# Ledger of designs, part 56: designed miniproteins, single chains, continued (3)

Each design is a single chain, and the fold is of that chain. pLDDT is the mean over its residues in the fold that is shown.

## One batch from the design tools (miniprotein)

Design m9934
Fold by ESMFold2-Fast:
Structure m9934 (fold): chain A 80 residues (1-80)
Amino acid sequence: SKLIELGKAIQNNDAEGALRILKEAAEELGLPELAKEADRLLEELKTTKKNALEALLELRKRVPEEFDKVIEELEKEHLK
């Protein structure tokens, strides 16, 4: 489950892992703005260290509608 993988990335403070999981989910769901902003944040992590929660909050701030949509879809897939 991608939702479980995302939770583990957050628990392990793996900002790159969390952003990659959300980017893959965004690409699978056809959420192009979320995928683009996740890529931009992955590039920013090369020069500026953020923890996983900070990176996710920044991503949500940039693309709130598509962020909330990806979380909703991950929750639906997890509950099947």
Scores: mean pLDDT 84

Design m9935
Fold by ESMFold2-Fast:
Structure m9935 (fold): chain A 117 residues (1-117)
Amino acid sequence: AFDAAAVRANAGMQSTAGVAALLRSTGTSAEQVEPGVALATVRALALTAAGEEVEVEFSLLLAGGGPHPGSGLEMLEADEAAAQAVADAISAAINARPLTPAELARVLREALLALRR
């Protein structure tokens, strides 16, 4: 794990109001998987359609974090897009019906995989 990558991933997530409104992070870790690419694992409480909090775990792939001096801004922009995709997936899921934590985690992982392509 890279402490600097974890700090950058946490900063990006905190800047995204949509994720903050739907998810309360209970734990975050990040590691560099490739030069300029970090994988952040987030544990969070998500709201269901009934307003209940359920625990979920999902991963965000953050890019543009290479040694370039401006890479932090690009990484934050990528993180904001990932956060919006997560927020959209949660909003769609909770508007349809309350989900189990396992179902919600699956929906979030599928949305994040789509974002990475």
Scores: mean pLDDT 45

Design m9936
Fold by ESMFold2-Fast:
Structure m9936 (fold): chain A 99 residues (1-99)
Amino acid sequence: SAAERERLTRLSGISLRIAVKEVEERGLSEAEQREYLEKNMANEETKDIAEKALELNKLREGVVLIRAKEIRDRMLKEKKWEELEELVREAEEEAKALE
């Protein structure tokens, strides 16, 4: 449904914002970011992101994208869709107030 597509789009946005904040707060060095991506080359679900990040030397961006996927997959597994919809709506209303 349109509502399901909207929820997935919003969830992807939220998971990306959380991943950006977590990666910034962890303060990973370039060497640690590279090691993380190299380890993710062995994981079929993250391999394409890791390979592309290493190829383009976009290490931080690669770590963020893999972390965002992990957060999104966790939220989907927990099936707290109603709570997630409320959090998404609150985040979007705050974003609109700043625009």
Scores: mean pLDDT 74

Design m9937
Fold by ESMFold2-Fast:
Structure m9937 (fold): chain A 96 residues (1-96)
Amino acid sequence: SVEELADEIVAEVEAMRAAGVPDAEIERWLMRRIAELILSHSKEEVIELLELLAERLRDSDPRLARMAEMFAAEVRALDEEELKARAERVLRALAL
């Protein structure tokens, strides 16, 4: 479920923070994870997930919460085809 995915992502972010992982690496990990989810879920599910992430991270990690809000806005603005094309480009860039 979308709630379970959000809980898993929040737990992973908290674990990375506790381990002293740099902000840039956490952000890169989240970008990759969201791109993967875009390719395997509906646009509506991805928007719901990103909004839930923004809400759950708002107090503990406001920077990532803001990033999730920005991603939700981008997902809403793009059609399904362009959204998937951008997710594929992000995954290719992060693989380099």
Scores: mean pLDDT 87

Design m9938
Fold by ESMFold2-Fast:
Structure m9938 (fold): chain A 93 residues (1-93)
Amino acid sequence: MEEITKEKLEEYLKWLKQSLEDLRAGKTGRVVSTLLAIAEIARQLGKDDLAKRAFALYLEYLSTGELTDEMRQEVIDLIEEVIKAIEEKIKSL
């Protein structure tokens, strides 16, 4: 229902690329806020499956209080998929 502007998508892309580099460098302090932001961005893109995956990872982290190496890799993979979806959306505008 709400259309995201190209400018807003480019802002999301820059922020997600920085978040990806931070996670790859072992900086996990923003993982909760990153997952919540990804869920919202994915919903705005109409990518309900990506939004559901982000929220599932958020709930898993919230339930365990622990970010395992496997869970961190799943978050990295999800960020990469959302980045690709944003880049594809920008190209389609």
Scores: mean pLDDT 80

Design m9939
Fold by ESMFold2-Fast:
Structure m9939 (fold): chain A 86 residues (1-86)
Amino acid sequence: MRERQQAAGEEIRALLEPVKEALEEKYEALLKEHNNDLEKIEKALREELGITDEEIKELEKWAKENKVEKVIEKLKEIARRLAEWA
């Protein structure tokens, strides 16, 4: 379990590290645009990344059912969307 989480973390890091500065700049722009309103920022990020309420519910369900591999795969997909958004 932990070894798979570590490998997944390394893959996510490899996807995000090249775009980290661009992601930080975009996040700071969202903070400024929405006057640090975290709920509005979360909504804006979800819309930009195409994250649906259904995907959030699936992640919560898989987490409750301890389906770690499915959670990891969805998190990798979200990380790819973040890298593309940057």
Scores: mean pLDDT 73

Design m9940
Fold by ESMFold2-Fast:
Structure m9940 (fold): chain A 74 residues (1-74)
Amino acid sequence: SSQLQQAVETLHQLVEQYPQSRPVISQALDQADTQPTSTVLQQLSQQLSQLGVPQSAIDQIVQAVGTLLDSLRS
C-alpha cells in the first residue's frame, strides 16, 4: 500500500503541474485491461512526450502508472 500511496501522490502532483497528462494517464489505465503493461507504458511515454511533458516528469509518471497497473492486476 505504501508503493500505491506514493504512486497516487506522484500522479496527483504531476497532473497538477501538467494537467494535459490526465486524459492520457486515464486512457493508459483503461487500455491495461486489453494490452500488456509494457505496451501501455511505452504508448503513455510517447504521448506524454508529444504533449511537451519533460522527460524527468514522464519517467516519474510512467513509474507511478506501472505501480498502479501492478496493483490493479493483483
Scores: mean pLDDT 84

Design m9941
Fold by ESMFold2-Fast:
Structure m9941 (fold): chain A 85 residues (1-85)
Amino acid sequence: DPLFDRLIELAREGRYDEALKLAAEAIKQGVSPEEMKRYALERGEVRAAHIIGGVENALKLGLTPEEIIAMSAEEVDRLGARRVL
């Protein structure tokens, strides 16, 4: 998948904010975060899977895709560190 491959490439290059934005935009367009995360994990791309999981967690906490797109990967990671299930 060209979109999922691009997200993985951005994560590999350390471009975490851009990878986060792409993941959030894809989810806004109806792409499953579970499908994206599975695609990354099947390829051993744990950083890309972590970024996707951060977006999924932010959505579960009530943030919109638009709000997530405006955040940094570090800000989204801090939401995960507070882990309220």
Scores: mean pLDDT 81

Design m9942
Fold by ESMFold2-Fast:
Structure m9942 (fold): chain A 101 residues (1-101)
Amino acid sequence: ASAEEADRLVELLEELARSDLVEVAVSGRTLSITPKDTEEGRAFLEEVGERARSIPLAEVRRVGDRLIVTLKPEGWASLTPEQQARIEAAMEEAHRAGLAR
C-alpha cells in the first residue's frame, strides 16, 4: 500500500471522529458506521462509503442502515510500522469519539 492510501484513510477516520452525523464503533480492523436517522446523516454515510471504496486498503459493505469498513489483511501487512501506527491512532480517536457520544 502507498503512503497516499494510508494518508487518505487517516483523513477519513479523522473526519468520522469529528462528525456528529454518524456513530463509529471499532473492533480490530473493522469500523461499523451508523448514520443518524436524518437525511443529512444518511447523505454523509453515502459520501463516506464512496470515499472508503476509493481507498484500496479498505473493503466496504452495507449491512442494513450501517456501513462496515474493514482494512484488508494484505493491505495492512504491506504498510510500514509508521503508517500502521498513524492508522491505529486515527482508529483509536474514532473509537473514543464514538464512546463519548
Scores: mean pLDDT 80

Design m9943
Fold by ESMFold2-Fast:
Structure m9943 (fold): chain A 76 residues (1-76)
Amino acid sequence: DKELLEEALKKIREALRHLEEGDIKKAVESLIEALKTLKQLPNMNEVIKLVQFALYHAQNGDIDKAIEYLKKALEL
């Protein structure tokens, strides 16, 4: 479903913006919502892994790595 993919990508872009703004709580919330949507789509295993790595690093205060993983996810 193209609409669900667009929704997931929008949530990933929102999370990236929040990380760049220093709003880690909102970034984490957007990443959790993105993962819920991505899990409903076929062939998203690589994107899901990258978003999960971004979530892990964001929660552990490694914001630069979280941003890197989200940028990689958006390049797929």
Scores: mean pLDDT 87

Design m9944
Fold by ESMFold2-Fast:
Structure m9944 (fold): chain A 68 residues (1-68)
Amino acid sequence: SEERKKLVMRITNIALEEISPVEASKLVQRLLALIDAGASDEEIRAEVLKYVSPEKADEIVRLLREMR
């Protein structure tokens, strides 16, 4: 969907502030899988923290809450 494409772009842009394009792509793919599986915000945050700082992880989780 267009909303999903916009979400992917926004997450990617946040991640790119701290990690490489390859790592950002891996993070986005993993997050989409978790979202599709109905993972909790806590599970999503824990996964994001493997890639980015707590500050950026909180930004990404906040973004996901707003898009629900």
Scores: mean pLDDT 84

Design m9945
Fold by ESMFold2-Fast:
Structure m9945 (fold): chain A 80 residues (1-80)
Amino acid sequence: MSDEERLEKVVERAREVLERTRKLHEEGKLTRMEIVMAEAELTMARMYAYLMVKEGEPRGKAALEEVERYSRELTRLGKE
């Protein structure tokens, strides 16, 4: 798998994590543990996207911005 393909998979996974967290919030089932686990996954995704920016990957900046947007949305959901 190329670095570009890995970056796409990382962003896709981050999106899935956020969507799952939104669904749990809508169902009144969002626990602190679910938030912590989602934050950990988004942090890893953000670190990988940041590394891709540093390595000069053309899609790295857009991916980083998308993952950072997801992190902000997750923080909002976690504020009860």
Scores: mean pLDDT 83

Design m9946
Fold by ESMFold2-Fast:
Structure m9946 (fold): chain A 100 residues (1-100)
Amino acid sequence: SLLEIIEEFLKEVKKLLIENPDMSEEELIKLVEEKLKDKVSDTTLELLKDEVRTMVRNINFTKEESKERGWSEEEIKKKIEETIEKNVKLFLEAVRAILS
């Protein structure tokens, strides 16, 4: 199903972002296009790209907030991982709502 394809893709994105938290918005958008362009409609693809942009912006906000607070590298990493988990969950909920 389309939902299963998106869930599997989001698991891959989550792993990639945890391993490479400095990955650019452009790199992630390119990954969405490469993995999903032939599997979803153009309208769905643009929606998925917008959700990825939101997730990257939230991660970057968390990085800047953490730096301003003077947190340790370990604390920053943990907070980024928590932010990734939360955003992936919200993304999946948004997709489920659209496909229902």
Scores: mean pLDDT 80

Design m9947
Fold by ESMFold2-Fast:
Structure m9947 (fold): chain A 80 residues (1-80)
Amino acid sequence: KKEKLKKIEELLEEMRKIVEELPESLKESHEKRLKEVEEEVEKLIKEGKYDEAVKLASFERDVLESLLAMIKTVEKIEKE
């Protein structure tokens, strides 16, 4: 239980850091999505579904990492 909670917290922190790196135009919408994910993760934890909470947080973190990588690529193209 405690180990899974720590992993979830670390994943949520990673997602918050990624959102902070996003362009301001996309930051607001992704901050809203992050809040929705945080609420769903909290709900899963309250229901004792720790494995599902870890899976959801991991998936959403991976999506944000992919989005940030795509944005950095697009920004490089737009600057040139």
Scores: mean pLDDT 79

Design m9948
Fold by ESMFold2-Fast:
Order: structure tokens, then sequence, then C-alpha cells
Structure m9948 (fold): chain A 68 residues (1-68)
């Protein structure tokens, strides 16, 4: 997935555009350095810095991890 594709998904879950772009960069970096089996947990940790709604964070993390 591209940074723009990830940012659009995060915006659907309530992240404002500038934060969604920053989070998308951090998620792509995490994909490069984290083993696949640990990726969902790292995605959740990153998104916790940008999202306070736990239910939306869980849904966004699953959607983003599926595209990574």
Amino acid sequence: ATEEELAKILEKYGVEPEKARKASRELLDAKKRIAQENLLLEVKNILANFMSDYEKLEAAAKAVTELL
C-alpha cells in the first residue's frame, strides 16, 4: 500500500489528514523493520499516538495491517 492509501483509510476512522499522513509514514517504516507476526501489535502501538477511540483504533489497525 502507498502512504496516500493508508492515510485515506485512517481518515475514514477519524484521523485528521496531517496526522493520517504522518501515521502512514510510521506504519510503512514499521512494515520494513517488524516481523509479520508482530506487525498488528506494532500498528496498534503506532496508531495509539494518533487515535484515542479504542474501537476505531482496533478497526483501523486491522484494515491498515491487511494492506501492509
Scores: mean pLDDT 84

Design m9949
Fold by ESMFold2-Fast:
Structure m9949 (fold): chain A 82 residues (1-82)
Amino acid sequence: MEEEVKKLVAELRELLSEMGKAEGREDPEAIDEIINELLSASSLEKQKEVLKSYIEGLYFSLKHLAEKTGDPRYKEIVEKFE
């Protein structure tokens, strides 16, 4: 369970970092705030649940942004992590 949470945190951090770079907005403090908010959940099982849901939402948003903007960087991020 803890190792699964660590893996999800690493994936989320990398996703948010790549999105920030694509948008010209590198904000590691904002990324840390998002991750800490999700990790504030009462149990490791709940942390895993909220991390997975957030990551799934990001993939949905990235696919939508790729279609809406035509910017290849969003598609490249999706292809890298899926």
Scores: mean pLDDT 76

Design m9950
Fold by ESMFold2-Fast:
Structure m9950 (fold): chain A 80 residues (1-80)
Amino acid sequence: MKLHITDASGKVHVFEVEPSDRMSQLYEKLVEKLGLHPDAIPAEGGFVTDAEGHVLYLPKNDTLVVDWSGPGQTFTFEDV
């Protein structure tokens, strides 16, 4: 499954996630690809905006990525 996440600079990052990947593992990939400081992400998680402008909670927990988002979704990362 692929997710597209746009950073605060407008750069689109493509994330390949396995069906068994959890939201905590997606956050590890986000930190690496976006160059975020580990302390910039709250322990509970952060937020993203979808293609329609809806703000969605992006949890940093054991929820499966496939249960949080469908395949091919596009989000903008909300760096607070």
Scores: mean pLDDT 71

Design m9951
Fold by ESMFold2-Fast:
Structure m9951 (fold): chain A 91 residues (1-91)
Amino acid sequence: SVTIEVNSELEKKAVELALEVQKIGHELIESRQNSSSLSKEEQEIIKELEKIEEEVLKYLKENPELSREEQLELEIEVAERIIKIWEEKKK
C-alpha cells in the first residue's frame, strides 16, 4: 500500500530527527546542571523552543483529526525547526 510505504519512510525520518532533538535536549540539561544560570544564548534557544511548543499545541487543538501522515509531517517540521535554531545559536 502506498500509504503504508509513505508512513514507513516518514517514521524513519521522524525517528532520526527525534534522536537529534533528544541530543540537543541532553546538552541543554547538562549545561543547566553545570551552571548556576543559563547563558543568554541558551535562554534565547529555550524561548524559541517554548514558542514552537505553543504553536504546535495550538495547531493540534485546531486540527484534532490529523492523519498519521500529517502527524509525522508535523513532528518532522518541528524537529527540523529545533535543530536549525540550535545550529544557528551555537555558531
Scores: mean pLDDT 77

Design m9952
Fold by ESMFold2-Fast:
Structure m9952 (fold): chain A 125 residues (1-125)
Amino acid sequence: NPEEEEKKLKERAKAQKIVFDLLTLDKEDLIKFLTEKVGLDRERIEELVNNLDEGELTALRSAIAELIADPDNEEVKKILMEKFGLTEEEVEKIQEFGKSIQVELTEEEKKNLELTLKKLLEALK
């Protein structure tokens, strides 16, 4: 059914856009996304984000985007908790948001997100 396929493609494109737009959000828009869309505490996230440099902020955006795209990714969960100091509750809210939007990525898009995060984390060493 062409109309059902078109609707599915539009819903997929919208979910993908959320993930890829997240990679380029400025500091204020990232805070707004995490507080208003994900439901994290504003004061806590403002403190976290305002204490990061540009490289750390870029890596944080990439890690959040990857966890939203793959909510069961235990390695990215550990990175958010251990490297960025997010609580387990904060990471679980990001995972639940990712599950709610049901992001469907191509194998190439998924690989590119994984490689980008690895490269950004290596640059922070």
Scores: mean pLDDT 83

Design m9953
Fold by ESMFold2-Fast:
Structure m9953 (fold): chain A 74 residues (1-74)
Amino acid sequence: STVDEALALVDRYLEAERAGDLAGAHALMAELEAVFRRLTPEQRAAVLAHWLRQRAAAEGVTEPVPEVEVEAPA
């Protein structure tokens, strides 16, 4: 199922983020966004709930996640 693929991508993204693999996390986020556009609003809510629960579980560790910065317009 497309939603199962999105859930797997979330888990892989969070693993890459935890490992400090910025390039891998960026690629996985792009794939997740493509899948996410195809999901229903209910499926998106389920994926977001899963992501939030995974992040909450990781919140007990002292290591912050890196922020993705877009180039600011001049």
Scores: mean pLDDT 73

Design m9954
Fold by ESMFold2-Fast:
Structure m9954 (fold): chain A 77 residues (1-77)
Amino acid sequence: SLPSPEELLELARERLEQVRKFIEENKDNKEILEKMLKTLQEDLEQLKTDTSLPEEVRELLIEGLEELIKEIKEALE
């Protein structure tokens, strides 16, 4: 009933892609980007302490969120 590790990896990749597209679509909306930045930073800190996810899934999400946070910071100048 719970997703398999392979399904969790695919969901993680899809989620990261969705967030990346959202950033691209809202690159000129500073307020939205600032709110997203805060949310992603909070999510990243939660993930660093989360032992419930398979390690591979957690590592993928941490790396992906760090990259997205960097992209938002660059978009905010």
Scores: mean pLDDT 83

Design m9955
Fold by ESMFold2-Fast:
Structure m9955 (fold): chain A 94 residues (1-94)
Amino acid sequence: SPSPLLRLFFRALAAALEIGVAEGAIRALEKETSEEAKKLIEEYERRRREAREELERVLAQLDPEEAARARRIAEALAEGMVPLGELEAKAKLK
C-alpha cells in the first residue's frame, strides 16, 4: 500500500494534470468567438481554480522540502499537459 507521503504526492500530481489540461483548453478556446466556447472557458476556469486549491491544500500538509519537490514536479506535469488540454477543447467544439 502507498505511504501517506506517496498518497499526498499522487494527489498533487492529479491536481497538476487537471491544472495543465484546463489551462491548455482555455488557451485554445480564447481564440474562438462562440457562446459555446465562452461557456466551456467558464467550466475550465472553475476546474483549474478547484485543482489549484487542491494542490495548495496538499502542499500545506507536506514538510517544506517535500512541498518544494512536489511543486516542481507538479509545475512540470501541468506544462506537459497543456497540449492535451488544447486537443480536448477542440474536440468539444464539434
Scores: mean pLDDT 88

Design m9956
Fold by ESMFold2-Fast:
Structure m9956 (fold): chain A 73 residues (1-73)
Amino acid sequence: SERDELKKKLIDAIEKMNLKEARELAEKLGDERTVKIIDQLEENKHTNTSLSLQLIEELRKIAEDYRKELEEG
């Protein structure tokens, strides 16, 4: 139940683009991939628009994957 609550909060944080909260939640979940994507997005936020858009799309797909997990049990 606690893990599912963290997943729900992570989905909400990603949808709102609250990257600080999303990173903290991803760390609690042990989701190293999501942490890495957020770190790359913060590093490249003002330097490479195309890369930033690709990383945002990857985060949105991660949120959808977590939503699917929660719906399927």
Scores: mean pLDDT 82

Design m9957
Fold by ESMFold2-Fast:
Structure m9957 (fold): chain A 66 residues (1-66)
Amino acid sequence: SKIKIAMEVIRLLKERGASGGLATEAANIILNTSDPKEAAEKVEQLILERGGSEEFAEEVREIVLS
């Protein structure tokens, strides 16, 4: 479910030291984007724009696509 995916992404982002704001923004993308691939691309881009590594962004993208 989208809710489960959003919760997993929030947990991982917070574990890696991301702000609550970034975690909430990522969750909102997942919950409000109908296409899982589009949601994954938007979340990956968000992480990269906030200074996350390419490897971390790809890890989160894979969770969104699961």
Scores: mean pLDDT 84

Design m9958
Fold by ESMFold2-Fast:
Structure m9958 (fold): chain A 62 residues (1-62)
Amino acid sequence: AEAAAQAAAGALGEKHLPVIKESRRLVDRADELGLSDREIGLLLKMWVEGKSFEEALAELRA
């Protein structure tokens, strides 16, 4: 039981380290552009789905 939880936590942490760094950069850029918290949330959702920051921003403004 513990081993499975540890493996899941380790895999999640490993998977999330680059995502945390990149998501912070995206949030900083969005904040600089004056996007609301809701818009930043939508942008991050699109980015996790494989869209670039520029593509997600264009989608938000469409």
Scores: mean pLDDT 67

Design m9959
Fold by ESMFold2-Fast:
Structure m9959 (fold): chain A 68 residues (1-68)
Amino acid sequence: MSFEEALEKAVKEVRELLKTLDDEKAEEIQRIFLGRMLAILTSDLSEEEKIAAVEETLKEVRELAEKL
């Protein structure tokens, strides 16, 4: 799986997750996700490490959304 595929999948899953939350919770989750994605995109990590970081961020965001 390419980094672009992993990123597209994560964006799609987060978009669906945000639809299940109220506006305040959605804004918080979106800020966390975008901040992490920017850090990954600007890092010197390998493609495999970037894919792993995207997947871990998605997992963390899903867990946070369940608790909000």
Scores: mean pLDDT 81

Design m9960
Fold by ESMFold2-Fast:
Structure m9960 (fold): chain A 72 residues (1-72)
Amino acid sequence: DELQREIDIAMVRMSLSVLKTTKETAIRRGEVEQLIEDARRVKKRALELGDDKTAEEAERLIKELEEEKKRQ
């Protein structure tokens, strides 16, 4: 139903926010690959829910992390 969909969207947005918060720490520790996989799961879930904005933000995070991986 619509309420459950809104809750699911809020939860996936919260997950993305947590990943963004841990980005700098993951880069410093060389744990970028795990964060990329977590971001891919968030993107997939956002697309399933029709939240294109959150999916685009997750894709941007993935690209930023892949560029950081090339520098390591």
Scores: mean pLDDT 83

Design m9961
Fold by ESMFold2-Fast:
Structure m9961 (fold): chain A 88 residues (1-88)
Amino acid sequence: MKLVEELKRRLDEAMERYRRLVAEGKEEKGIVLFGAVLLGLLTEALLELSREGLERLREYLRELGKTAPPDVRGLIERAVRVLERHLE
């Protein structure tokens, strides 16, 4: 599904941007920017994705959370919970 792949790509880019900011000593800025991208992405997903699309995004976020840095892992876990509750 085209939109799910686009959302995954934007998250991968946001994670890479976060890592670069942390390496520069700008961890707070990195966390805020990653969170803003994730929130916007969740909003778009909830409005535009089918149930099957939301399930695919949820699985991707679960996998991303397993390897994510601690500072952003909690944000990803909250996103997974939002999708889980919406899919119930």
Scores: mean pLDDT 85

Design m9962
Fold by ESMFold2-Fast:
Structure m9962 (fold): chain A 84 residues (1-84)
Amino acid sequence: KEELLYKLIKILIRKGVKVNEKLSPEEAIELIVEALKELGIDEEVAEELARKAVEELLKENGTDKVNPFKLARLVVDLLEERLK
């Protein structure tokens, strides 16, 4: 849902994340997990989704750096598939 992605993006901006931010996989996972927990998502579920999303982004882009906004979009897509 557009609403979930919008809420997650707002949390990232409030935490000072910039549009062109590039984080290590571990930093990106921790940041997204904390943001998802603020939205009421279980920490275990948040960690699983964040790790899967990071693996997909690294595989697709051939880079060791992750943009948190791209990660947020993929995490939301994976979460919506899980809620079916």
Scores: mean pLDDT 79

Design m9963
Fold by ESMFold2-Fast:
Structure m9963 (fold): chain A 66 residues (1-66)
Amino acid sequence: STSQQQQVRQQAQQLFDQGDEAARAGDNAKAEALYTQGVQLLVDGGLITQEEGDQMIADRRAQIAA
């Protein structure tokens, strides 16, 4: 349903935002864990594939200069 899909996207975005804050604080391990959680919500919600999710994590890892 549209409502469930929107809720999953909002939850994933909150995790990505928290990950970005952790990365700015220098906690790259926490940032990666939060990005992984956000991606997994999108995969479990059927919004992206696991392959797309793995690429998103790789891209975010590159951005945090770890």
Scores: mean pLDDT 83

Design m9964
Fold by ESMFold2-Fast:
Structure m9964 (fold): chain A 78 residues (1-78)
Amino acid sequence: SMEKEAEEARKRIDEALKKSVDDGLNVASDYYMYALGLMGTYSSDKEKTKGYYDVAKVLQEQLDYGQKLKDELEEKKK
């Protein structure tokens, strides 16, 4: 029936959204760690260190946002 097909489509959308959030969090986490590493590498260069600090701060805000979204999606599955 069309109702069963619509429910199956909704399940696939929810699974795709969770995967997309997980993939985004993994990428943001990798870049966050990379930015922290560059701050260490260029610690004597104040301009470069500030630039990587600003990037790390934005990435931390995105990680916090993505984690909140993931927690909300997990709650909807219960």
Scores: mean pLDDT 80

Design m9965
Fold by ESMFold2-Fast:
Structure m9965 (fold): chain A 66 residues (1-66)
Amino acid sequence: SMEEILERLRNGDLSEPIVYTDEFGREVDAAAGLRALEAAFADDPAAFQRYREHVIREVERDLRAN
């Protein structure tokens, strides 16, 4: 469910895939995306948190746009 996906993302539970269907009908792994983002911003935790919040909002938007 959307709530379950968002809860896993907010809790940082990225050890298993978080697969959902985006607005284009493509399967996306949000866990892999957030892990890559965290690695890219390892030297700037504040920027990572800001972008993480943005990614979570984007995922919620995609899930609601069914």
Scores: mean pLDDT 78

Design m9966
Fold by ESMFold2-Fast:
Structure m9966 (fold): chain A 111 residues (1-111)
Amino acid sequence: GPDPVAEPGDRLLVTARVTLDPSITREEDRRALAEAIGKAVRDALDRGGLAAVERLEVALTGPHEIAVFAEAVARRPASVAEIAAAVRDAILAVPGVASAEVSATRLPPAA
């Protein structure tokens, strides 16, 4: 079926599993990459007023794995597939990233 569309004001959950290049072996380099990935995700969501990031968590989950968790509020109409693709492309543009799996989901409205 068609991908869900986020409308302005919709709450979004964006998650990513990022695989680092095997050449990235130093802890300092992995931490710098985690910070760069977090900034790339925030920039991608802010670009063109796509979404406002409310919470962003980036965790080193393995020697060559980073997990990203972002809660955001949509600022313009966009499919969740468009949002996920924008975030994935931004993460993949970070030097030292080998692959990224990204999902975006609309959250139910707050009660």
Scores: mean pLDDT 85

Design m9967
Fold by ESMFold2-Fast:
Structure m9967 (fold): chain A 97 residues (1-97)
Amino acid sequence: KAVEKLKKAAEALKKAADYAKKGDKEGAHKAVSEASKYVGELIPYIDKLPKEAQKKFNEGLRYADQGVQYLSQGDYDKAASYFEKAAKKFEEAAKAA
């Protein structure tokens, strides 16, 4: 279900944040790829979610993208912060769904 996939995406992004805090760029990228898998599985169903859940989901995607950009720049503290923000938004989307 959409709620479980949102929760799994959030957990994957929390792992990405943890890896980024440790300076483990490879681990962080692997965790982001896991989150992207769950996000991809959600895309066909997003328009069927309540508008509030859709808004939180889109905010989460934007924060995750910023996290990846900072990770690529070697700014691990900012990468971790944005991955944590993304995870929180996906958790909020799951609650609103």
Scores: mean pLDDT 87

